# Designs tried in a protein design run: designed miniproteins, single chains, continued (4). Part 108

Each design is a single chain, and the fold is of that chain. pLDDT is the mean over its residues in the fold that is shown.

## One batch from the design tools (miniprotein)

Design m15734
Fold by ESMFold2-Fast:
Structure m15734 (fold): chain A 69 residues (1-69)
Amino acid sequence: SDQVLQEGFEVLKLAIDLLVNQNNPVLAQNLADQTIRRVGEEVGADAKKQLQAYLQELLAKAAEQKKKA
């Protein structure tokens, strides 16, 4: 159901945030890319774009923090 997919996306966002905070941005990118590809056929384009945008924001922040450290 749509609700289950929505809840799945929330869990995925938390997992990506955790990996980025643990300084594993490459793993976070790979996880998101694999998940978007797998569920992209089952969810609307807007949900897929939202998740990709969120991931790119997290990765950009992690990269900036790493450059300043």
Scores: mean pLDDT 68

Design m15735
Fold by ESMFold2-Fast:
Structure m15735 (fold): chain A 63 residues (1-63)
Amino acid sequence: SAMEEKLKEEQKEKEHLIDSIVLLMRRLGHPQAAIDAMRDQLKTKSIEELKKILEELLKQLKG
């Protein structure tokens, strides 16, 4: 079924979201210790939670 492909797709999306969040945190001037701590926490979060964090950081970057 399409469900097995969806799970693999979700895992890949999660990795891309985490990398995007880390890059935005660096761009916003967050210290390395905060980025490292956040990366560990992000691995435990859902895709929806990651999208919400990414959206919040993007809003900060845009002003």
Scores: mean pLDDT 80

Design m15736
Fold by ESMFold2-Fast:
Structure m15736 (fold): chain A 83 residues (1-83)
Amino acid sequence: SLFEKARQTLARAIDLLERAGFVEEAERLWKRMEQAKTPEDIIEVLKEAIEVLRKHRPHLSPRLQAEADEVIAELEKIIEELK
């Protein structure tokens, strides 16, 4: 389902942030994901994940920057499909 895809892609964002050392941001997004029960709540968490990834992108290695760009694009696509 689209919601399963959203949760899987959000989990990729969380994993990326953890591997990059942004553990507090990762933990916050994980808690918000667990608490999100409506499509509207899920969209808001996906938007927050995009903003967190964009904020920290300059501090990532080139490999992690490329992965972040891919995850951001997928999150943006899912948000458009959920509207």
Scores: mean pLDDT 86

Design m15737
Fold by ESMFold2-Fast:
Structure m15737 (fold): chain A 68 residues (1-68)
Amino acid sequence: LPEEVKALAERYLSPEEAAKVKTLEELEKILNEKLDAVLSTLSGVSRLVGEKEKEELMKEIREIKEKL
C-alpha cells in the first residue's frame, strides 16, 4: 500500500483492521461505513463537525486516487 493510504488506515482504523486493508477502495469502503455508523449516534453540533470531517477525509482519499 502507498504510505498515504497506510497513514489514513492507521489514523482511523484499529491496527488489526488497518493490516487487512489491501487497496484504497477497501479503505474508502470501511471508513465510509464506520463514519456513517458514528455519525448516526451524533446530534447537533457534534454531527455537523463529524459530517465536515467526513467530507474532508473523502476529498483526501480522492486526491490520493489521482496520485495512484
Scores: mean pLDDT 76

Design m15738
Fold by ESMFold2-Fast:
Structure m15738 (fold): chain A 103 residues (1-103)
Amino acid sequence: MERREIEERVRFTAGWLKGLVRAVFRNTEIEEKILEAIEEVEREALREGRLIDPERLKERIYERLKEVLPEEEARELAEELARLNVGAQRLAETVLEIDRRAR
């Protein structure tokens, strides 16, 4: 996979997930903690030239959410968001492949 393609997929995936978080979570503190975790993992992925690792995203979201939620709730939410990240990555791959074929 070319670095440009990785960067496009990372930005699409993180952008989509951040948009969903803003739409779903109306509690400002929970929203901010999740957005901070996503932005950190997005920066790491872009710097390393790799896709967002769902396990790394789950870990970062969990670590930040533990500051504002009980551990069990923080874990459950982190796992669900990591699952959504996998779905978003698959969607990004499909969309970029369709766009590439149209060029």
Scores: mean pLDDT 82

Design m15739
Fold by ESMFold2-Fast:
Structure m15739 (fold): chain A 64 residues (1-64)
Amino acid sequence: TTVITVETVKENTPVEDAISEAFRQAREKAAAQGLTIDGRAIVRVEVKIEGNKITVTVTLTLPG
């Protein structure tokens, strides 16, 4: 089991765009480690909004 965590911090950005960027980074990090993201992956997304600052944390738990 491998856990990949990505944290993306944006300001004055739509929530959807911040989430999309965090997922892009998580996929790239998994690919760099030779890991496949398939239907067995457990995905956790945490979004924190503080004024104009948005922090998105994506955690992928993979079987490999």
Scores: mean pLDDT 80

Design m15740
Fold by ESMFold2-Fast:
Structure m15740 (fold): chain A 75 residues (1-75)
Amino acid sequence: MKLSEEDAIQVGLSIAEGVKDLSKEQQLKAFKTFIRTMKEQGYSEEEIKSVIKTIEKYMTPEQKEALRKAYEEVS
């Protein structure tokens, strides 16, 4: 278990909680920033996908859609 993935999961969950009541467009922007930051930190595409899958378990359907769209638009 890599420490870097745990850190990314915790940050992602904090972002999801912080933006859950914001518009879909604002949630999308926040998730795009999060994914880009992971790429800049040297996370692989596989690691990013793993983090996203873990975070999705704790999200509303609307948040899951925004997160998936953010990943598609950044990839």
Scores: mean pLDDT 77

Design m15741
Fold by ESMFold2-Fast:
Structure m15741 (fold): chain A 110 residues (1-110)
Amino acid sequence: SKIQELLEKAFKVALEALEKLKQLAEKQDKKEAVEILDYVKELLQKAHEYALKNIKTSEELIEFIDNLMDFMEHLADTLINVYGMDKEEVQKILDEFKKEMEKIKEEAKK
């Protein structure tokens, strides 16, 4: 379905953002940030299976995307303020993630 296709795109975008954040954390020698990002990737993969079974409407998909964007914004703040990752580099990854998610959200409204 269109909803499942857009869910798959949303999860791919989120996993790509987490992988970029992990590579940045490794480059900056932030070992605890790497561990947290690996844990978050595992949680997101489990959430993916749940979402595919339970999200059936465009409204539910949009709510899921909004919640995922909010979660990633809070994760980014934590990576910067608690784990000491570079603010500008993390923000660049977050901004790119948010742009791609807004496109998926717009497609869900059509």
Scores: mean pLDDT 89

Design m15742
Fold by ESMFold2-Fast:
Structure m15742 (fold): chain A 67 residues (1-67)
Amino acid sequence: VEIDPIVRMKEELGLSNREIAERLGVSPATVSAFFRRLKRGEPIDLSDPELREFHFRLLDLLLELSK
């Protein structure tokens, strides 16, 4: 099973769900649910504007912190 790159980056950076939630302005439960779904191999509906925005904001955050 291919691990989602976002999950891998989060684990490599050692970021907690709380730290991501604080930086993105969402609840830790939202971040936890998102990563739980990714780890289960559930697809992210990128046609949903809110999920798409959250997904790209998260990716940008992880890329910025990996510098």
Scores: mean pLDDT 75

Design m15743
Fold by ESMFold2-Fast:
Structure m15743 (fold): chain A 94 residues (1-94)
Amino acid sequence: LIEAQKERLERLMEEVKSKLPKELHEAANELTEESKRILEDNKDEPFKAAQKIVGKVVDWYRQNKEKISEEGKKALERMAAEIQFQGLLEETER
């Protein structure tokens, strides 16, 4: 489960990075690594992990919103929605 969650997170973040200015790519990589740690720390609670990650994504967007285009914002929204939905599915399949 956790490996699939990490792979999904990496895929979603690469899509987001393609819509972000290069100067934010390093910060986006740090957000990815922090989010992977949240998945590991909450491996038995996938929905809780998803909610924590979404919260960090929202906070990160707020801090960098002036540098993020409309396309970048939409990519972050899609990533957050997919993470939340998958976390809920993984929780309910237990």
Scores: mean pLDDT 84

Design m15744
Fold by ESMFold2-Fast:
Structure m15744 (fold): chain A 60 residues (1-60)
Amino acid sequence: SLADQANKAAAEGFQKVQDATTKEGQIEGLKETEKKLLEVLSGEAAESAKKGAEEKIKEL
């Protein structure tokens, strides 16, 4: 399902962020996660994913 694809993309992207040893690597991981989620999601769900990624990048 689209939800399963989105959940998998989010989990893989989040794992990549957690494994990153540099701030730049964490930012790239979050950007890649956003891009992958936007390929699967649309409308309100896509907007939510974009905002979440941007907020996490600002917290780094």
Scores: mean pLDDT 73

Design m15745
Fold by ESMFold2-Fast:
Structure m15745 (fold): chain A 86 residues (1-86)
Amino acid sequence: DERIREMLEALERLEETRKSLEGKSEEEQKELLLKLAEELGLSEEVLEKIRNAPTVREAALILEQALAERYREAGEELARLLEELE
């Protein structure tokens, strides 16, 4: 369950980052999203896409997509575990 743990930690950090975006400039918001992506160890290609995103919304979508792809299997496993508990 290391991948599930990593996924939950990444999601918690993403949620905290999203809350901290409120009231900040677009430049500051992109910097926070880029910092999160770097700290989560996303590829340089993903980091470049975030830097070059024309809007904060697009930068956030790129980050979410990269995390979803990275943790796709862990997400499916967590969903199965939650279903078994019901």
Scores: mean pLDDT 77

Design m15746
Fold by ESMFold2-Fast:
Structure m15746 (fold): chain A 85 residues (1-85)
Amino acid sequence: SKEQEELVKSLLQAIDALLNGDWKSAEEYVKKARELLEKANLTPEQREIGLEMIELLEEMIKSGKLDPDALKRVLDLLMELRNGL
């Protein structure tokens, strides 16, 4: 759906912003992803994956630290989410 596509796009934009040190844009994209997660027609498993990604991204933004293990987990979850859509 359009909401599913916008969710994936917002998550990708958040990750790209984070990798470029644009913490403000990362925070805005994560906020948008959270709003889209509530509206998107997702299975319970897809919603859980999206929520875990958002929480990991929010933690990195709050700490101001790029955690390589958390980032790897986010990327793995993104592939799982996209393959399930």
Scores: mean pLDDT 85

Design m15747
Fold by ESMFold2-Fast:
Structure m15747 (fold): chain A 76 residues (1-76)
Amino acid sequence: AELEALLARMRAAARTEKERLAVEGLELLVRGDGEGALEKALELAEMEGMLELKAEVEANREAVIAAIEAYGAAAR
């Protein structure tokens, strides 16, 4: 499938731990796993030192997951 081929190319292009994590998050997002995608995004934010943003998102975790999944469903 076109999506699977795209994800395979993105995985092959990932050369660092941060890039691999970003690709994993995107894979989860396009497959409709909002919780998994958010988890990878928060891990990346921590690695980049975005601690204030991470804390704000974690404080609203359920609402953010619901919004991601609703937006993903509408975009499909």
Scores: mean pLDDT 77

Design m15748
Fold by ESMFold2-Fast:
Structure m15748 (fold): chain A 99 residues (1-99)
Amino acid sequence: SPNDRRLARLEELAARREAKHPHARDILSLVPTISQEQLENPGKMSGEMFTYYTALVLYAFYGYSVEEIAKILGISKSTASRWKREADAALAAYRARLA
């Protein structure tokens, strides 16, 4: 299915780089626009939501840059930069919980 192919691409991109943060689900649960149900079933996300989810995962956990994400996902650098700020906010909130 289209979603299976999207998940396979995300897994391939993730496999190319070492993970920066082991707590991906916990960190992403702090993103206000993503529900717990969506995090449990990424393959069931809408195309737009899945693109957003993929950008957050690749940026926050696998060290992809804003420029690389924009190119890979076919989105504007402005959109990728905005989503990076959302990922950075979730990472900051997660770190605050550990203190």
Scores: mean pLDDT 76

Design m15749
Fold by ESMFold2-Fast:
Structure m15749 (fold): chain A 73 residues (1-73)
Amino acid sequence: KIDYSKLSVEELELLKGLYTTVLNSTRLIAERLKEVGTTEEQKKLIERDEEAIKILEKEIKEIEELIKKKKEE
């Protein structure tokens, strides 16, 4: 796991931007799959994307809290 506490505010902002981009792309893919997905394989892909979304949301929140804390210093 990346030790976010070792990163500067600038590095954390860049990483947050990257994770936000990945999150938005994954959400778009999941929504498109939900519109088209009628097979069990497609449903499993949606489940994987939903899990990835939850992980990315958690990581982004952790980065945001750390940025806030570092800016208070």
Scores: mean pLDDT 79

Design m15750
Fold by ESMFold2-Fast:
Structure m15750 (fold): chain A 58 residues (1-58)
Amino acid sequence: SRREEALKKRYVGMTREQRLAVARAWEETLKKEGAELPDSPIFREVWEEDRAELAAEE
């Protein structure tokens, strides 16, 4: 959908630090509240990409 593509484009336009901060905050929210990621495959791809960057920073 247009919304899913807009989310991906927003992430691609972000700086690395902004993307990592968003990914981290999302992970913390999911862990704390048991919330789920959006069903969107596009959003999931972008989020997993940022999560992999967080892991690489270890």
Scores: mean pLDDT 60

Design m15751
Fold by ESMFold2-Fast:
Structure m15751 (fold): chain A 56 residues (1-56)
Amino acid sequence: SEEYEEALKIAESKSFGKLKRLVSKFGIYPKNKTEAVWAVLALYFSGKITLEDIKK
């Protein structure tokens, strides 16, 4: 979907450090950037975070 593509593009544009900091607030500790991106997308589509949270 267009929403998935937009969220994925934003998440992929962020550093591993930024994504790791975001998802660790939810008790998720990704080993690499790919896992961090997947975790961010899971949180977003579960309604736990917003696009604005990913953009920070």
Scores: mean pLDDT 86

Design m15752
Fold by ESMFold2-Fast:
Structure m15752 (fold): chain A 130 residues (1-130)
Amino acid sequence: SMVEELIKKIAELIEKVMPKLSRELRLILSQTFQFIESVLEAHANGASVEDIRAMVEGWLASQEILSEEERKLAEEILASVSGPIVDLIRLILELALKQAEALGASEEELKTLRELNKEILKLVEEAANS
């Protein structure tokens, strides 16, 4: 399926950056990607806005949200559930980047994650425009 091909391409991008990241950042990236995969599959299978909202609420409840910036992103993520899938994925990736910053990721690791996020979003946009 188109969604299986999209998920495979995202997984290949993630595998390329994993060796450049600390163990803690690799864990965040893996968990974030597992959730993105679930959201993309649900969306492709025609899940309702209510179903996707329940998934997002469950995922956010499992996250450690300690800062005002992370809390604001969580609220924006929930608000994006009724909008374009690209916006939802973008905000999920932004939350992961803020979590990496809070863990003391190096500037080189942050640059790697920012470029990865940009490439993932491009793939999601290309799939959405098909």
Scores: mean pLDDT 87

Design m15753
Fold by ESMFold2-Fast:
Structure m15753 (fold): chain A 73 residues (1-73)
Amino acid sequence: AKPVIRREEEVTVDDIEETVKLLEEAVKYWESQGAKLISFEVERLSETTVKVTIVYETKDAIVEEVLTLTQKA
């Protein structure tokens, strides 16, 4: 079985909606480079915080990235 790599990061952003859009475009780029997207999930935790979970498969591993995006005050 392929190993599972888990990454978690907290990022402060100027615009949550624009950042999510950029992440969606990045996912399309990764798919064009041969990565297989398993899931892309966006969860609104509050008015100023969103959790994005991206799971994708590469040749050697399954990668799970969890990004907690907080909008600048």
Scores: mean pLDDT 82

Design m15754
Fold by ESMFold2-Fast:
Parts: C-alpha cells; sequence; structure tokens
Structure m15754 (fold): chain A 100 residues (1-100)
C-alpha cells in the first residue's frame, strides 16, 4: 500500500533528523523528527502494519532518550516525544489484542 511506503520514508527521515540532532545539538531537528515520526505513526495505524508500528516504537524510544540528554532541547519537544512514545506503545498493543 502507498501508506506503507510513505510511512517508511517518514521513518527514515525521522532517523536522519535524530542522528543529525544528536551530533549538532540542534533542538529544531528533534521537533522535525517528532513531526515526521508522528505522521508515520498515523499512516501505520491506517495501514494496520504491525512491523512498522514496532519500528516506530523503537525510533520513538531513541528520540525520547536522545532529546532528554540534550540540555538545549525544550521541555515541549521532550513532552511531545514522550507522548509519541506512548502513542506508539498503544498502537502496538492494539494490534497484539487482535489475536489471529
Amino acid sequence: MELVEKAKELIEKAKQYIDEAEKTGNSELFKKAVDYLGEALRLTAEAGNYDLAKEILEVAQKLYEVAKKNPNVSGDVISKAGMLLGAAETLLEAFEKKKK
């Protein structure tokens, strides 16, 4: 599905922004990573893709940890990263409840 391909593209961009933000300390890149990963999560939920939901959870965990360790990242960005992590966990649990 087109949704899966778009979600994969957004996840890759989010990973790039996280890696660049970790190297440069640029807090704006963390916000971009949150925005891209959030849209990827929405598309993944719409597509019902478990593997992508799991990947988003792992990337969201890294984003949250890296953002928390950077003193230049605003509390708003850290809060949004935490909310995204919670949303990814909730989506994965929802998929797992549908036992086949």
Scores: mean pLDDT 81

Design m15755
Fold by ESMFold2-Fast:
Structure m15755 (fold): chain A 112 residues (1-112)
Amino acid sequence: SLKRIEELKNKLFELQEALRDALQRFYAEARRRADALGPDATDEQAKAAVIEAARAVAATLSPEERRLLVEHFELTAELFKAMGEAGLLSEEEAEGQAALAREIAEALRAQL
């Protein structure tokens, strides 16, 4: 449903504005860890680096930022699922992206 996708995008936009600094810290840490693996890094190694970045950054965030980041990644997973169901992404791509977002959300919750 395109309507569901628009609703999820609107919610994510509001969260991204509220979480700008937290998301910048998360993506900077993920990039730093991925770069440390070097140019021969596998997709699985890159995925593990992102999840480890989430755990490391969660420990430095305020309780409010962490709660909002969990919500952000949970809604991101729902967005990818909805895009797959609407045929805007392949089922494999949608499932992969949704699974990664769910794993990030779980890592953030586990560190709370």
Scores: mean pLDDT 84

Design m15756
Fold by ESMFold2-Fast:
Structure m15756 (fold): chain A 83 residues (1-83)
Amino acid sequence: SKEDLIKAIIEVRKAINLLKEGRYDEAIKHLETALEYAKKAGVSQEAIDNIKKAIELAKQGRVDEAISYLNKAIELIKKELEK
């Protein structure tokens, strides 16, 4: 649903802010929630894979790379909102 798409974007944005604050465990929990909303909304596999890759990178403390993948995921999810 459109609501699940919006919730996925909100959770990804919360995670980006937490990553910037060094709060990696909390960021990962928000990304896992974003992933559930993204799956419910039926977003592209590319968007799902970008979120999963960001979780992996966040666990490694690779913050800038994780944020890059999350920004890509937001753009892909936004395109689904335009349909």
Scores: mean pLDDT 89

Design m15757
Fold by ESMFold2-Fast:
Structure m15757 (fold): chain A 95 residues (1-95)
Amino acid sequence: PLELLREAEKLLKEAESKATGDLKQMITNLREGVERAIQALEEGNLEEAYRLTKSVIKGLELAIEKAKDNPDLVEMLTRALELVKEAQKKIEEEL
């Protein structure tokens, strides 16, 4: 799951650079959430990583709705969402 979250982090950094205003702040918070999930996994805290990925998934779904006027952002955020969902599934399998 680490590789999936690192890939999601890269996509969120790119999306953050292209977003403005409230959406940019939301994407920044989501990137920080992914970074915290990566740290939890590196520390062996699977339960914390699972909770953080669950929160990030909900936030990404909201960010995608807010980004609907920008197709490039929607694509990047949707790809990040799928990566975080796959990471969460793998973390859950290890719990």
Scores: mean pLDDT 87

Design m15758
Fold by ESMFold2-Fast:
Structure m15758 (fold): chain A 85 residues (1-85)
Amino acid sequence: IEKVEEELEKVIETLKEEGAPESYIEAFEKIRKIIVEKLAQTSEDRRPQVALNLLENLKLSIESLFPDNKKAIEAVEEAIETVRE
C-alpha cells in the first residue's frame, strides 16, 4: 500500500509541475484517495492485482485527458512497474 501511495503522489506532483489545471489535480487527488481506500479494503493476496487494475485505469484517464503529457504517463507506468515488482 505505502509504495502505491508514494507513486500516486509522484504522479500528482508531475501533473502539477507540467501545469495541469487545478480542477484536474483535484480530480486526480480524489482518484488517489479512492485507489488507496480500495486497496486498504482488499485482502493482501489480491492487493497487487487490484492496484494494477486501478493504476492501468488511471493511465488510460491521463492518456485521454493529457495525451501529450508524457511525464505523467511515464510516472503512472513507473507506479505499475513498482507494484509488479
Scores: mean pLDDT 72

Design m15759
Fold by ESMFold2-Fast:
Structure m15759 (fold): chain A 99 residues (1-99)
Amino acid sequence: MPASAEEQAIQRAAIEWAENASEEEIEKLEKAVVYIAEEILKNGPTREVIERALKKAVEELGLPEAVAKMLGLIFSRALDAGKREEILEVARETVEIAA
């Protein structure tokens, strides 16, 4: 299934970041992902909660904009597919692995 030109650009930017990221940048990403997961578990797997968590992760935790856009795309697709239970399960597993 072909992704749109915008989705392909988001994916490419995220991959390029990952290919060049330092260990410290990967650790910041891991902390940002745990924060997003905790916000989803506290406030529910809704578009507003996820968008707010992504924005704060960029502003306060140093999450790269390219990665935030890719995560936003993944969550948007999951929500559109009605996969709220899957989002909650992934969020729970993310927090448990980090503990």
Scores: mean pLDDT 81

Design m15760
Fold by ESMFold2-Fast:
Structure m15760 (fold): chain A 93 residues (1-93)
Amino acid sequence: SQQQIQQGQQLIQQGIQYLQNGDYDRAIQLFTQAYQLYRDVDPALAAVSLSLRATAYIRQGRIDQARQDRQQSRDIVRRNNVGDRWDQMVQQI
């Protein structure tokens, strides 16, 4: 729904702020909430949430969790034909 999309966008924006401030644990929590919100509603935004969480995991040295999130994100992108634009935006964070 429109309300769920707006709620998830706020979670992502807040998560990005924590990510930029070096609070990776808080960023991971917010991206996890965004992923849970989107997983059954908007696969493209679910994939974005996982890619952002993977970036936070990499910053913490949690490489196996990052790898799993990136793989799941790629699988969702592949199934839903989500464009290169989303991958490029996420990689710049």
Scores: mean pLDDT 84

Design m15761
Fold by ESMFold2-Fast:
Structure m15761 (fold): chain A 73 residues (1-73)
Amino acid sequence: SEIAEKIAQLEALLDRAISLITDEEHRQALERFRQQLLDYLQSIENPEEALELLDKLIATTERDIAEIEALNA
C-alpha cells in the first residue's frame, strides 16, 4: 500500500539521520523517537490523514538531512 511504502521511506530516512549521530545518548534518544513516531503513524485510522502527515515528515526529514550534510561538506 502507499502508506506502507511511505512508512518504509520515512523509516529509511530516520535510520540515515540516526547513523550520522556518534553520541550514544543522542542515538538512543533518536531511536526511541523513531519507534514512537512509527507506532503513532500506524495507529492513524484515516488513510488521508496518515498520507498527509507522512508526506510532510518525509519532505522535512529529507531537507534537514541535506542541510546537515551540506554543513559538513
Scores: mean pLDDT 81

Design m15762
Fold by ESMFold2-Fast:
Structure m15762 (fold): chain A 76 residues (1-76)
Amino acid sequence: MTEDEKKALVALLENPHLTPEEIAEKYGIPKEAIDKLREKGVFDEENRVLPYEELKKILPEFKDIIDALREGKPIK
């Protein structure tokens, strides 16, 4: 996963009320990073981010980041 994909995932999880397109525009994230997350199955059929427990199964390499966001800890 690229740093842009990681940044996109963090922004999406911190702003569940925003669409992926709104996150990309607001945080200056490339559309390609959003598209990569979509290819990995991060979004449901309605273009919403999956729950934390499902994301941890799809992206086990980012479990620590997902857990930190769910617990409200700052991302390093």
Scores: mean pLDDT 74

Design m15763
Fold by ESMFold2-Fast:
Structure m15763 (fold): chain A 87 residues (1-87)
Amino acid sequence: SLEEIERALEELLARLPPRITVRELAERIAEVIAAQVGPLSEEERQRVIDLILELARRELGLGPDDVLDPEQQRRLIEVLKEVLEGR
């Protein structure tokens, strides 16, 4: 369910290192989503990663190899939750 995905994203946020690249965070988010909804195809996994890379670019001005601090990590996950809710 959407509520279970959102809870899993909050749990992910709590265990993230203080420094992580946008790409590494996108890959971890794709793994969390796959664990909740069942196995993703390679194409579906790549769409999730591409969405997060685009959100990081639009919201934070960051590319895939740029490092996210804890505040930026939280903001990106909050924006992702809004997108998943259709907001």
Scores: mean pLDDT 86

Design m15764
Fold by ESMFold2-Fast:
Structure m15764 (fold): chain A 90 residues (1-90)
Amino acid sequence: MLEKIAEELRALADEARAAGDLETALLLTATAGIVESHAKKGDLEGARESLRASVEELRERLAKNPDSAVTRRALAAVERALRAVEELLK
């Protein structure tokens, strides 16, 4: 599951780069790498903290650029990742 989420985040990062949104692309690439790293180490708490921070940053970016379809999709993907990690932390 988390590997698929990381792949989705990287695909969205490529779309953001193509659209000229380098900040969103860098955030998504970093988030995907952090999720994979924490998942591999079994550090789900670290993954949750990182994903929560990314959700907040993407919400702020979307508030400034509400017509950004890539940012909306990125936010939805990161929110799904956060929910998946929280489910594993039960």
Scores: mean pLDDT 79

Design m15765
Fold by ESMFold2-Fast:
Structure m15765 (fold): chain A 79 residues (1-79)
Amino acid sequence: MEEAIKTAEEVKPRYPLLAESIIELAKRAEELGDEEALELVKEAAKLLKQSVETGDINLAMQAMELLGKANERIKEKEE
């Protein structure tokens, strides 16, 4: 969780909405004890950081897909 939040702070100037999603989903995954959702969020954070470092928008798109999967998984557990 700490690593994902730190990465979100680093990418916030370029991708503010995705950074917020990383922080929110990481907290929700931890509250639910969902290790798989947390791993999806961590992977998304890494891809987003790589997108900022390389300028490759396709990495940001992959991060969005992983955040979508984490969000759906979290929603299913909350219902």
Scores: mean pLDDT 80

Design m15766
Fold by ESMFold2-Fast:
Structure m15766 (fold): chain A 81 residues (1-81)
Amino acid sequence: ELEEAIELFVKVNPEFTKEQLRALIALYPDVREALLAIYEYYKNPSDPEAKKRLETALRRVRAFNPQIAELLEEIVKKIEK
């Protein structure tokens, strides 16, 4: 689950290493949750609960670090077509 989310993230953003991403996840629980929420939304984009989870997770990341939130929102746009 988390490892699959990490794989999706680096595939979409090859300039970001798995090592750097794991460091961010270790420091910021909100980033870990956002990655899991993005992956869940990717697997089931028609599920309203997955969409609500994603929106909540992105809001929490934006509250503490808008730059990381922008990066995660760009990933969501790439996944949405």
Scores: mean pLDDT 78

Design m15767
Fold by ESMFold2-Fast:
Structure m15767 (fold): chain A 77 residues (1-77)
Amino acid sequence: TDQHVRDLGLAAVDEEYQKMLSQAKTEEQKKLAEEARKLGVEAVRAAVAGRYDEAERLAQEYRKLKDEYEKLLKKEK
């Protein structure tokens, strides 16, 4: 069902968010984790609503923010 797809997607977004928060050392990294979570949630909601073009765009923005987060983690080396 659409609800089942939504619940699975939201659970995956939350799991990734918790992982990012556990690795975050700075306020900037925590802010990026929160922004990524918001985009992930919106992507799931758009997909469930049948707005697949919007969901794909939001998913791409989510991946870009995760990439920026990973780059900041590497710079803390």
Scores: mean pLDDT 78

Design m15768
Fold by ESMFold2-Fast:
Structure m15768 (fold): chain A 80 residues (1-80)
Amino acid sequence: MEEIEKKLRELAEFALSNGDYETAQLLNAALSLVQQGNLEGAIELLREARREAEKIPDEEVKNRLIEGIDEIIRELEKLK
């Protein structure tokens, strides 16, 4: 769980540093839900974050965010 929280924080910081405030906000909200033990709610917010990341015009930034989000979703689903 600590590793998932670290990955979420790092992805949120990456999104924020690239000006993607919407994706960063959703990633931080998902982190809060993970900390509360609401894994299903966190996965739903991560899917929303993935949809927001799809709108990013920078292909490298977009792909890194989508890959990171997909990895975290897979890790959370294994914990359910």
Scores: mean pLDDT 86

